# Designed miniproteins, single chains, continued (2), part 61

Each design is a single chain, and the fold is of that chain. pLDDT is the mean over its residues in the fold that is shown.

## One batch from the design tools (miniprotein)

Design m6238
Fold by ESMFold2-Fast:
Structure m6238 (fold): chain A 77 residues (1-77)
Amino acid sequence: MEKVEEIRKLGEEAIEAARAGDVERARELLEEAEKKGKELIEELLATGTEEAREKVKELTAEMRKYGEEVARAIAAA
């Protein structure tokens, strides 16, 4: 689960940067998280298992939440 933890850390750091008003850093961190998330989703989907499908749904929801929180923080600034 190392990749999931790395993605979560990047997403959380992106939200923190956005809330601090560092829009450029928030964008860079979110883009890195999205890149790693896409790679992990591709790996999981390739396995064809129910467990992998469930993890993809969870990861997709988390990624969407990070993007929404970053966008909301930027819009509020």
Scores: mean pLDDT 81

Design m6239
Fold by ESMFold2-Fast:
Structure m6239 (fold): chain A 79 residues (1-79)
Amino acid sequence: LSPEQRRAEARAAIEAARENIERARRAYEAGDKVKAVSLLSAARILLAEARNLGADDPEIQAEVRRLEEEIRRLEKEME
């Protein structure tokens, strides 16, 4: 992958992770904790991919960290 393609794929993975986090929140609010946990697991995998693809990009790293913290907060709320 070119650096441009790598950054684009990292951004796509971040957006997919964001969508899964929002779907997880909706599932949790609907009472489906199992679905919420599954969606957060999918989001974590996408964020790991984004972190690897954008290892040298501080902006991508910062966005990944923010979303990881959002996942952590939602996991605590789901108790």
Scores: mean pLDDT 87

Design m6240
Fold by ESMFold2-Fast:
Structure m6240 (fold): chain A 93 residues (1-93)
Amino acid sequence: IEELKKKFEETKERLIEVANRGLKGEMKSEEALKELDKLVEEAERIGEELIEEALKAGDYELAREVALKLTSLQFYYLAAKVELYLKEKGIPI
């Protein structure tokens, strides 16, 4: 369970970093979009596993915390994906 917590936080940080680098133009928008899709899928997989393990352990507070973090990360991903897509198409925001 501790390893899943670490992996979840690391994946979240990497997703935020990739989004920021793409939005700042430090990474090609196309590359950022591809990497974001992979990272959100990985975060969802790890987050779901962590929620399952927390529920089995009776740690309902941890399960709730991870669910909220994952939901927030998914909304952040969607917002970043839209902005990066518009940037790639040359559409002003």
Scores: mean pLDDT 82

Design m6241
Fold by ESMFold2-Fast:
Structure m6241 (fold): chain A 53 residues (1-53)
Amino acid sequence: SSLTEEQVREKAKELGVELVSFDKETEKVTVRRPGMPPSVQRQYGDEIVKKLS
C-alpha cells in the first residue's frame, strides 16, 4: 500500500517529532523538533518511511 500522510503523522508523533511536510509521490518526509540537528531530523524522516514501507 502507498504511504498516507495520516500514517506518517502518527509515526512522527510516536517518535516525538513534528511533521513539516510529506511528498506522497517521492515518499519524502520532513520532520523537526526544537534543538534537534538537521542530520538527526533527516534520520527520523528516513526511519518513518522505512517503518511504514
Scores: mean pLDDT 78

Design m6242
Fold by ESMFold2-Fast:
Structure m6242 (fold): chain A 68 residues (1-68)
Amino acid sequence: SRVDELLAALDQAVADFEAGRISPAEFLARLAEAARAALEMSATDPEGARELLARVEEGINLLMKKNE
């Protein structure tokens, strides 16, 4: 499903960010794209949108902690 694809992409983005393969700015851009996709699907798949937004929030928290 689209949700599964987006979640897999976020998992890869987290792995890439933690391994130092992508910058904080690139990681933020990937989180922003996932959030946009979640908002676009919020009316048709509210549960999938909520799951994606929760994972985006986790990613933002990771980014904020690493920039302290």
Scores: mean pLDDT 84

Design m6243
Fold by ESMFold2-Fast:
Structure m6243 (fold): chain A 47 residues (1-47)
Amino acid sequence: SQIDDLQKSRELALEDYKRSTGGGTRGINRTLAAHSQISLDNLLKQQ
C-alpha cells in the first residue's frame, strides 16, 4: 500500500542517516527522514 511504501522509504532514509559520517550528508538525510515522516502523517490524517 502507499502507506507501507512511505514507511519503508522513511526507514531507509533513517538507515542512511545512521550510516552517514559527514556533517552535510547527515543533515540532508535527517531532513529527508523528517519529510518522509511528515508525508506519512499527512497521508494517515487524510484516511
Scores: mean pLDDT 67

Design m6244
Fold by ESMFold2-Fast:
Structure m6244 (fold): chain A 88 residues (1-88)
Amino acid sequence: MLTPEQRKAEAEAARSALLGTLDEVDRLIEELKKNPSPELATRAANTLVAARVLYAYIQSLGALSPEEIEELKKRIDEAAARFDEVVA
């Protein structure tokens, strides 16, 4: 089992990875707006799934505050809403 310090470090690393994953979603959404493509839509959808997996992992570590967890959830929900808008 990880120490509290190791869990905090792992949660921060996973949070950084999640934010980078959401940046990639936004990049793919901008590309999809310019050139609608089933391949790009599939890639964006898969990247959103990866973001949700990272979020679940971060929650499982229990090392972030409830406010930090809620902010990450909000960012994922907003990215998903932007994706749905482009593919609708």
Scores: mean pLDDT 86

Design m6246
Fold by ESMFold2-Fast:
Structure m6246 (fold): chain A 79 residues (1-79)
Amino acid sequence: SALNEYKKYLKEKKYDFTGAIVVTGPNGLPAAIAAGAKKIILVHGGGVDESMDLAAAAGVEVINIEPGEDIAAKIKELN
């Protein structure tokens, strides 16, 4: 539910999410990178520092959103 609302909100703001996938938690991010994902929307409650380092080393773009974060402010930063 929350992830679907986030995806809908992001789509309405017309950020270029072409090819982006949504993952949750620390294990989802390494799996997506291994599968060849280049743009990832990460929704989490914390504890993902090591996974973020892995993404940076792999040259993957990660849009990092906490469930309680101000998504409008985050989108503004990306534009």
Scores: mean pLDDT 65

Design m6247
Fold by ESMFold2-Fast:
Structure m6247 (fold): chain A 68 residues (1-68)
Amino acid sequence: MLVANVDVYGVTSERDAQLAVEAIQKVVKERLDVEETKKVGEELLKKTGATAVEGRDADGNVIVRVKK
């Protein structure tokens, strides 16, 4: 199942926001699946102050969720 949209929560710094945008663009532009998106989200949570990452399908359903 492909991830169409990504939401990142808890980002407060400019650097973390830039890393979050890059991660979101990678998922959406490269049409990553749920498992690949989970790995991207886990890496983002390790590198930034982000508290959660949610991936959604084209209908807006949350299909992947990663929390710190």
Scores: mean pLDDT 81

Design m6248
Fold by ESMFold2-Fast:
Structure m6248 (fold): chain A 70 residues (1-70)
Amino acid sequence: MEELIRRHEELVERAAEAIRAGDAEEARRLAREAARLAAEYARSLGYSDEVVEEAVAYAEALAEAHIAAA
């Protein structure tokens, strides 16, 4: 559990760095990987697949908004 949280935090930080560097492709890749880890963690807490998929879609949309704003 703690390792999943730590890995997610590292991916989010790397995605933010990629956004600042103007590397939209790397930022999207890292954001998707972070969203997948967050989905795994949410499922481990007993959330339904529908709730998890909605949260993943929201996270991906938020990442695209940040990339577009950079």
Scores: mean pLDDT 77

Design m6249
Fold by ESMFold2-Fast:
Structure m6249 (fold): chain A 65 residues (1-65)
Amino acid sequence: SPLEKGIEAFNAGDYETAVEYFRKAIEEDPTNAEAYRLLSAALVQLGRFDEAAEWDAKAREIDPA
């Protein structure tokens, strides 16, 4: 799945590739809060802090627990 491929890329340090796969995971399931959190984490690693904060906020809206 795109989520699994994104996690593999993230663990390998390929944060740009991880961002692409996490975006695809969100397109396939926009209710998956984990994909939003992982996208935010990858964006932090790339120094894209404003984008990361937006996706983290969306994750918390979906799953505030």
Scores: mean pLDDT 86

Design m6250
Fold by ESMFold2-Fast:
Structure m6250 (fold): chain A 74 residues (1-74)
Amino acid sequence: MELAEALREAAERLRRLAELYEEQGKEEAAELFREAARLAEEAAEAAARGDLEKALELVREAERLALEGGEIAK
């Protein structure tokens, strides 16, 4: 339960970052953060079901997209 809750919080933070970048006109970065948020939400669902392997795979993909979005946002 703890991991799923942490991942849902992460998804919310990523979604807020996407909104902020969209407001700044950084649409490409916003799109990457929105996709990262979606993957983090899916990871939370996998973790809630006890599928930790799938949750980890989704987290790694979300992290990759968030890092790319951060680079583009510079």
Scores: mean pLDDT 85

Design m6251
Fold by ESMFold2-Fast:
Structure m6251 (fold): chain A 93 residues (1-93)
Amino acid sequence: EKETRLAEAEERAQRAIQALNDLADKYGLPDEVKQTLIELVQAALERAKARLDGDEEAFTEASSRIVRLAKKLEELLTPEQFDAVRAALNAAT
């Protein structure tokens, strides 16, 4: 069942990456933004894995990384683009 939950988390991450790539193409976002979005999804997956493993240190590190990446995205995106990204992430997960 732990393996099943990990597989589900990985599937959600894959869907999120696809949705973000589609969104980035729609808005013509630069590669730096695309890379930051992928890193954000990867950090969220790491946090999910840490939660399943009961690894508090890894969970804290992943959570801190998510906060840092989210702040970077707020600086790189317009408010409209940021809202669209957040909506796409929520829909994919």
Scores: mean pLDDT 78

Design m6252
Fold by ESMFold2-Fast:
Structure m6252 (fold): chain A 75 residues (1-75)
Amino acid sequence: SKEEEEKLRILAKLYKELTGSNIDEEEVIKAIKESLKEAEKEGTLELINAYEENGVLTVEIYNKKTNEKLKLEAK
């Protein structure tokens, strides 16, 4: 869906901001998709939300093994 594609785009942008990576956004999205599929199979991680507001990128992930909600932000 468009909403799921937008979340993956935001997650890829956040990854690039946090790592300073020059990898193409499309390649990052592909890698993230594979990682999320693996985590879903193992029942370990769930992508809750990903959004951009006022120039801030935010990603929320839930770790099902530890019951921890992780919030990552980048400008």
Scores: mean pLDDT 78

Design m6253
Fold by ESMFold2-Fast:
Structure m6253 (fold): chain A 61 residues (1-61)
Amino acid sequence: MLDLLNDLSLNGRDATQEEIEEAKRLGDYAGEITHGGAKLLLTKSVVAAAEAGRAAARAEA
């Protein structure tokens, strides 16, 4: 989780209002987070990948 947030922070940029509205229009909007002062757009695909990672960690732990 922390590594994913660090990667998004390093490779991400402030999400534009247009990008946020487009994601909402397509039904792909899952949320927004603020990390390292940057506003990062979360899509349903990113959230699904994070949840799959949590499930895998739980199965092995």
Scores: mean pLDDT 63

Design m6254
Fold by ESMFold2-Fast:
Structure m6254 (fold): chain A 60 residues (1-60)
Amino acid sequence: MEARELVEKGLQAAKEGDLDKAREYLQKAWDLADGVKDPEEQQKLLELVEKGLEFLRKTQ
């Protein structure tokens, strides 16, 4: 599964109120981003994951 798909699943779980699953998906996306060869795509994925995690922090 690609990091972007994990970000989408994490955000969907957060909207459904399942904050634990949302955090797990976002953490997996962060880990997979480390394997992305394109620096610009890696940066964009990391920014999306970070924004998702910040959203979860505001909710908890």
Scores: mean pLDDT 75

Design m6255
Fold by ESMFold2-Fast:
Structure m6255 (fold): chain A 58 residues (1-58)
Amino acid sequence: LVEQARKDLANAEKALAEGDGAAAATAAYHSRILAQQAGDKELEEKAKELLEKGLKAA
């Protein structure tokens, strides 16, 4: 769970840097769910921030 959450977070960061807000939001959303299931609050907060940025950019 934590490893996949980190990969999804990294994919969200790449998509956001490339200007793909929709892809960033999707990856961040998946990362948030996995981080929440793993109990990693720090990852969940980072994923939530990227989700919000992705949604604004989409």
Scores: mean pLDDT 80

Design m6256
Fold by ESMFold2-Fast:
Structure m6256 (fold): chain A 57 residues (1-57)
Amino acid sequence: MEEAKKLYELGVSKEEAIAYLGRKLGLTPEQIKKIVEEARKNGLSLEEAYELVKKAA
């Protein structure tokens, strides 16, 4: 988690950080896309988006 936050701060997009964690936890590309879309629409923080990724895994 801390590593992914650092990547985001270094210029990796929120979308890329969410996708990275999702792949690491075995989520499908479709599940990752839905979480990214929800995070964008609802203005979720990176931490909130990560909780959605963990819940989906």
Scores: mean pLDDT 73

Design m6257
Fold by ESMFold2-Fast:
Structure m6257 (fold): chain A 85 residues (1-85)
Amino acid sequence: AKELAERVKELAEEVARLARELGNEELAKEALEAAKLAPELSEKELILLEASLLAAKAQLLEELGRHEEAARARAEAEALRAEAA
């Protein structure tokens, strides 16, 4: 649980950094606010949040032209959603 929360925080910081590179400060703030809730979330909620952050990361990477990294992030997000279902 603690390790999952830490991973979600790191991923949210990465999403925020990528969002800011594209000038999307609102998405950056939303990612960081979601990560602040991580210690209060259940394991299933943490997995779903990680999947959502990976999907956001994939979209941002696609917009930056980083297609291979975007494809990997999308695949990881879908795998986590399947695990949480």
Scores: mean pLDDT 83

Design m6258
Fold by ESMFold2-Fast:
Structure m6258 (fold): chain A 68 residues (1-68)
Amino acid sequence: SLDALLAQLRQLLDQAIEAIRRGDFETALQLEQQIAQLYQQIYATGPAGRAAADALLAETQERLAALV
């Protein structure tokens, strides 16, 4: 379901932020690939999924900016 895919995306994004925070860029790169694949799956579900995924990515960018 879309809700399950969005929950997985949030979990992977949270893991990526934590990996970056601790300087584990190898894990962050691996998570980037998983995030990209999951994003494509969500994107294929239609405009509602696309909008929700884009909102999560925007939130993640703000969280990463706050780490500076």
Scores: mean pLDDT 84

Design m6259
Fold by ESMFold2-Fast:
Structure m6259 (fold): chain A 82 residues (1-82)
Amino acid sequence: AEEAAREAYRRALEAPPEEAVRRAEEAAYEGALAAGADEVAAEIAGGVAAVAGAAAKAAGESGEEVREMAAKAAYEGVLGAA
């Protein structure tokens, strides 16, 4: 679970800032499935990452901060799903 969560965080950080929310959502979904979560739990993990990234954007955070917030939410989402 922690290894899959760390991988999701790492993958989310590889995205350019404009794709950060989408990449974090995808990384969290795939990471949760890799950790043994079912599809519903994986979708929830992805949604948590997407919501966190969108909230950071709405708050006026920089692209780098949006990426970090989304990536951190992806990490937490994968841990919670497994």
Scores: mean pLDDT 80

Design m6260
Fold by ESMFold2-Fast:
Structure m6260 (fold): chain A 96 residues (1-96)
Amino acid sequence: QKKLSVEEVDKLLEEMIEELKKLGVEQETLDKILEEIGRSGFLSLVNAIKTLLDSKPSVEDLRRFINALKNPAVREVTLKMLRDRYGEEFLKEVTK
């Protein structure tokens, strides 16, 4: 985690939104998350998911994490990121 200027946060947020749209996340889903947790919350959430995925967690750990997500929009984003990172077969194993 690093301190970012407002302008750097804005650029990073725009890049994250565009990347998630490329993964098939709808604008309405992204807007809902932004409205509920704000820009800083959105960045923290996506960074936390990226950090988790980069750590190569077990199927059990990922399943537990996904099941703990109460917001359906956040769950959708997490599943799309998991699919992109590890592929559909791994996603099927994690989701059952």
Scores: mean pLDDT 77

Design m6261
Fold by ESMFold2-Fast:
Structure m6261 (fold): chain A 100 residues (1-100)
Amino acid sequence: MAELVEHRVIKVSDHLTVHIAVLKLPDGRYLVLVEIATTTEEDFEKAKELVEEIKKEYPSLRTLESEFDGVHLLTLLLEAESEEEARKFVEEVEKRVKEI
């Protein structure tokens, strides 16, 4: 049974919000889901640059881009082998997002 072990919401601006969820999987792995929601082209470009920087450090990172009614969503998915790996990824995302 998957368990939600952490959930964070970071409001960077009125047009950029980050949601982070950490799930513990039944096999002992961790799943980190990050959703970056933007409502302006400028904030979307900043978010996209941030995602490209994160991908350089986490080459196994899965990313998905979607949009609906003027909202651009960037979804990041990391499968971590340990709680420590999940925590390091969350800390890296929070650090980079706060620098926007």
Scores: mean pLDDT 83

Design m6262
Fold by ESMFold2-Fast:
Structure m6262 (fold): chain A 82 residues (1-82)
Amino acid sequence: MDELLEELYEAARAGDTERAKQLLDEIFNKAKKLVEEGKYDEAIQLAARAVRTLVEAGASPELLAYADEKFREIVELADEKK
């Protein structure tokens, strides 16, 4: 996961919105898998780390909005599965 978060930081900092969205989708798919496995706190922490990585990279408002939507999806899914 550290490799994906590092790649996400680099893509976001470079303004590569398409690459950053692809990496976000992969990270959030891993978070959804953690929810399916009952690892709700780990899933939410992973999703939060992705959002934090974008903030620290100075990501565009478009990319932040995309990540916030995905983060909300993970939180809602985890709450439904608890």
Scores: mean pLDDT 83

Design m6263
Fold by ESMFold2-Fast:
Structure m6263 (fold): chain A 64 residues (1-64)
Amino acid sequence: SEREELLNFVKKAAKEIMDKVTDEEKRNEAFRRIQEVMDRYNAGEISFEEAKKEIEKIAEEALK
């Protein structure tokens, strides 16, 4: 399902953030923002593609 694909995508993004982002506050902010995107997706407020794009953006910002 799209939800399972999104959860897998989140897991991969979270792993990269954990591996590369050593600043605990920055890492925690990124995870909080990802959770907010997932909450909006689960509430039906945003599409799968919109959720994926927002998570990609959050990961990119956390890694740079």
Scores: mean pLDDT 86

Design m6264
Fold by ESMFold2-Fast:
Structure m6264 (fold): chain A 58 residues (1-58)
Amino acid sequence: GGGVELTPLEAKVLILEMKHADEDLTDEQIAKELGVSVSTVRRARQRLLEKGLLHHHH
């Protein structure tokens, strides 16, 4: 929030990750839900991690 620019794809990936916070979503599962390639999802997830919007590990 608060000034972070997200593409529509990045926003959708973030929403799925937040909705399934207790689940280990794969790039393939997200790609299937969003109708995009696995490579596209992988890049979007990397950008979300770089922005500090995803939890990668505790």
Scores: mean pLDDT 75

Design m6265
Fold by ESMFold2-Fast:
Structure m6265 (fold): chain A 56 residues (1-56)
Amino acid sequence: KKEKIEKILEEVEKKVIELIEYIDENAHTDEEIEEARKKLEEIGPAVEKEVHEKLK
């Protein structure tokens, strides 16, 4: 199922742009943005199921 994780990362890449824009509009601190980026990195290899089902 690693192949499916790779496809999820493709969607994350596209969502990164939208996420940055959304956070930039609402976020007021760098830490909030960094936390969001950290979870995106862990989506695929570490928390694939949790991200799209629990985290988003």
Scores: mean pLDDT 59

Design m6266
Fold by ESMFold2-Fast:
Formats: C-alpha cells, structure tokens, sequence
Structure m6266 (fold): chain A 70 residues (1-70)
C-alpha cells in the first residue's frame, strides 16, 4: 500500500543523517503522495545511492518494493 511505503520512507529519512539522502527521500514521498509512483521509485533509488545508514537502506528497499507491487 502507498501509505505503508510513505511511512517506511519517512522512517528511513529519520535514521539517515545524510542531507542528500533526506532530500531525495522527501522528494519521493511527495511524488508518491501525488500518485507518481514511477517518480517516487526513482527518487528512493537515488536516495539508496547516497544513504549511509543500513537500517535506512532496508526501509527504503521495502518502500521501493511496496510501490513496485502497487
């Protein structure tokens, strides 16, 4: 569900201190809320490239999977 994906992405953003990752996560959340799931997935994948926290990476991967399955 889109709400669960957004929740996991926001949790990832709280765990990671990398500013670029946080910006990409927020961008993806906005796109997902607007119904642009392809754009949201791209933003979350971009966040994964710069994310440094392993728990944040796991939550971003879960968020991406939920949107890909929606």
Amino acid sequence: KVEEAIKKALEAGKLDTNREAQIRIISGVILAAAGDYEGAIASFKGALEVTTNPDAKKKLEEAIKLLEEA
Scores: mean pLDDT 81

Design m6267
Fold by ESMFold2-Fast:
Structure m6267 (fold): chain A 63 residues (1-63)
Amino acid sequence: SKEEEVEERLRRILKEAGFSEEFIEELIEAIRSGEDREFSEEELKLLEKASELAEKEAEELLK
């Protein structure tokens, strides 16, 4: 399904950004449950890195 494809891409990008597998699964569970989660400064920095990696992959795939 479309949701499964999005989850798989998120797992890959977050892993490349340097998140632990445990943190990645917690983040995916939070997204699935629709709960608002507060992020720490360290988590926000890693999310910024993941966003940059996602943009680069999207640009390369669309060329």
Scores: mean pLDDT 72

Design m6268
Fold by ESMFold2-Fast:
Structure m6268 (fold): chain A 77 residues (1-77)
Amino acid sequence: MDRAKELVEKGKEYEEKGDYRKAGLYYAAAGSEYALDGKLEEAAELYEKGSEAFEKGGDLDTAAGLRRNSELLRRLA
């Protein structure tokens, strides 16, 4: 749990600095940690945040992939 929260905080820090690609990577990593722990709703929310960050950073393909993963996790939750 501590690691996933640390990844979220790092994502937020990079987002505040305008480094949207790093923010997206950290949010996606945090989402993966929550998914492995079976917390599908929190994982979906973090993948959605990662998708938004990648979209702001111009990585539209990665953003779309994370949005699909978020939708799938919400259907399973």
Scores: mean pLDDT 84

Design m6269
Fold by ESMFold2-Fast:
Structure m6269 (fold): chain A 63 residues (1-63)
Amino acid sequence: MPGSIAVALRDVTAIGEGVYTLPKGTKVRILKAYPDGTVLAQSLETGVVGMVGAADLKVISTR
């Protein structure tokens, strides 16, 4: 859900305007969820935003 906090279950390649890696254990804020199972997420550690697979994230806090 948008606004939820999730944690990366593995090292994930996030795709935005560039390509970057979210290390396993990185906490992210879910900005938008898409019906195809992708999520736009922002790293709480670095602030980078990218598209990741929802299956690569575990939601740990919901709003």
Scores: mean pLDDT 74

Design m6270
Fold by ESMFold2-Fast:
Structure m6270 (fold): chain A 87 residues (1-87)
Amino acid sequence: NELEVEILEGLARAALAIGDYETFLKVLEQLVRLGALETVRELAREAEEEGRRRAEAARRAGDEEEARRIEEETRRVLEAVEEALAR
């Protein structure tokens, strides 16, 4: 169901926008079950880009500890996505 994929894609982007990675990952797992693997890869790329932007913003503010925390959080999210795609 393409409409269901579109709704879930929108929910995933909304979750990313507010930093809700738990909801983001749950939505991505549903997209994997629906076979929307390319959509999952696109959303993973968006999460990686957002993580990079947030880490760079923290570094510009002089908060290297927060930048490293964001980078590690982003890495864990991407690893969870790859695990879901391998199933």
Scores: mean pLDDT 84

Design m6271
Fold by ESMFold2-Fast:
Structure m6271 (fold): chain A 63 residues (1-63)
Amino acid sequence: VLEELNKLSEEAEKAEKAGDFEKAATLYRQAAELAAQAGYDELAEIYLGKSREAEEKAKEQAE
């Protein structure tokens, strides 16, 4: 589970650096869901926060 979470987080960071904030938001949300299912509630909140930040940046790109 931690390896899968780490992979999702790394892919999300790569998407952010590439300017693909919509993809980053989706990947962070997937990481949050996986963390919550695994009982890592604190990590789930962190990833959910990152997903929301990426969603806001995606909106800025659309403007």
Scores: mean pLDDT 79

Design m6272
Fold by ESMFold2-Fast:
Structure m6272 (fold): chain A 57 residues (1-57)
Amino acid sequence: SKELIEKGDEAFEEKKYEEAADLYTEAIKADPNPSEELIDKLYEASAKAGLEKVKKL
């Protein structure tokens, strides 16, 4: 889980929001009690990934 969060943070910093959202989702699935901070990271990455998809259409 910690490694998945770190990889997600790295992808987010590289502006790879879809990859970051996928990594945060896997971190949440691996954690029986995910933190609110982790869930917020997923929401932010997902929102930015949606914007990135629109720009690349």
Scores: mean pLDDT 77

Design m6273
Fold by ESMFold2-Fast:
Structure m6273 (fold): chain A 55 residues (1-55)
Amino acid sequence: SAAAREAVLLRAAREFHRRYTEISEKLDKDTFWEEHKRLAEEIARRYQAELAALA
């Protein structure tokens, strides 16, 4: 349902925000961009799989 998809997307956004904030506070600038990219790819992969399961 649309509501179920919205719930998944909202959880993805909240998890990304929390983990992005943690990364930005703990990592030096040389590793920040690589870890940020890795986080974005992980979140996209995991939540896209969850959205596919709702079909």
Scores: mean pLDDT 81

Design m6274
Fold by ESMFold2-Fast:
Structure m6274 (fold): chain A 97 residues (1-97)
Amino acid sequence: MKTLEEALRLIKEGEEALKNGDYERAVKMFEEAVKILEEILPKDHPLLSRAYTLLAEAYLKMGDYEKAIQYAEKALSVNPDNERAKKLLEEAKKRLE
């Protein structure tokens, strides 16, 4: 069974990949982290909002604006005051206009 420690490691690896411009790797790492966190954390946990925000950013960088919107909205459903998720949602929506 996957642990919180594994999810946090995946988030770190995803953040490194995002910083290095490896957006495909960042998406894979963040998707695995989200899957673990969704299984082990309550749906209103702040770490889940953060993980959705990181995944939204990675999809935005890849040019997948529909998925960026989807995950930014998920981040906001957990934490409506997540300013980073609000900005990512606005940017992704502008790209689809």
Scores: mean pLDDT 87

Design m6275
Fold by ESMFold2-Fast:
Structure m6275 (fold): chain A 66 residues (1-66)
Amino acid sequence: SETVRDILREASRRFSPEKFRLLQEFVEELEKQGLSEDEIIDQLHLLLELAGSLSVEELRERIKKW
C-alpha cells in the first residue's frame, strides 16, 4: 500500500523545491490536526491534482483555505 512518505518522495521529483515544501507543510498540518495516514493520503491526492496547474502562490493560498 502507498504511504505518505512514498507520495512525498514522488512529489519531490515532480515539483519545484518551493512547491514540495508547501506539500510537506500541508502533511505536517494534517498530522497536527490528528488525521490518520489514510485520511492524509486522500487529502494529499486531492491537492496533487491541483498542484501541477497552480503557481507557488496560488498553491499556498489554496492550502491556507483548505
Scores: mean pLDDT 87

Design m6276
Fold by ESMFold2-Fast:
Structure m6276 (fold): chain A 57 residues (1-57)
Amino acid sequence: MMEAETRVSQAVADGIAAGDLEGAVERARRIAKELGLDEDVLESIIASGRRAHDARS
């Protein structure tokens, strides 16, 4: 797995666990920009994170 994908995925997962998804998404976008992550990959990770957040416990 690429380092950028791993860091972005971790940021989203950490935000979900902390209950701060929007803050996590903002951090993930910043990391993606710094590391040159593909926009389609970034949006896919964010979409997956939002689906997980919306899923019932």
Scores: mean pLDDT 75

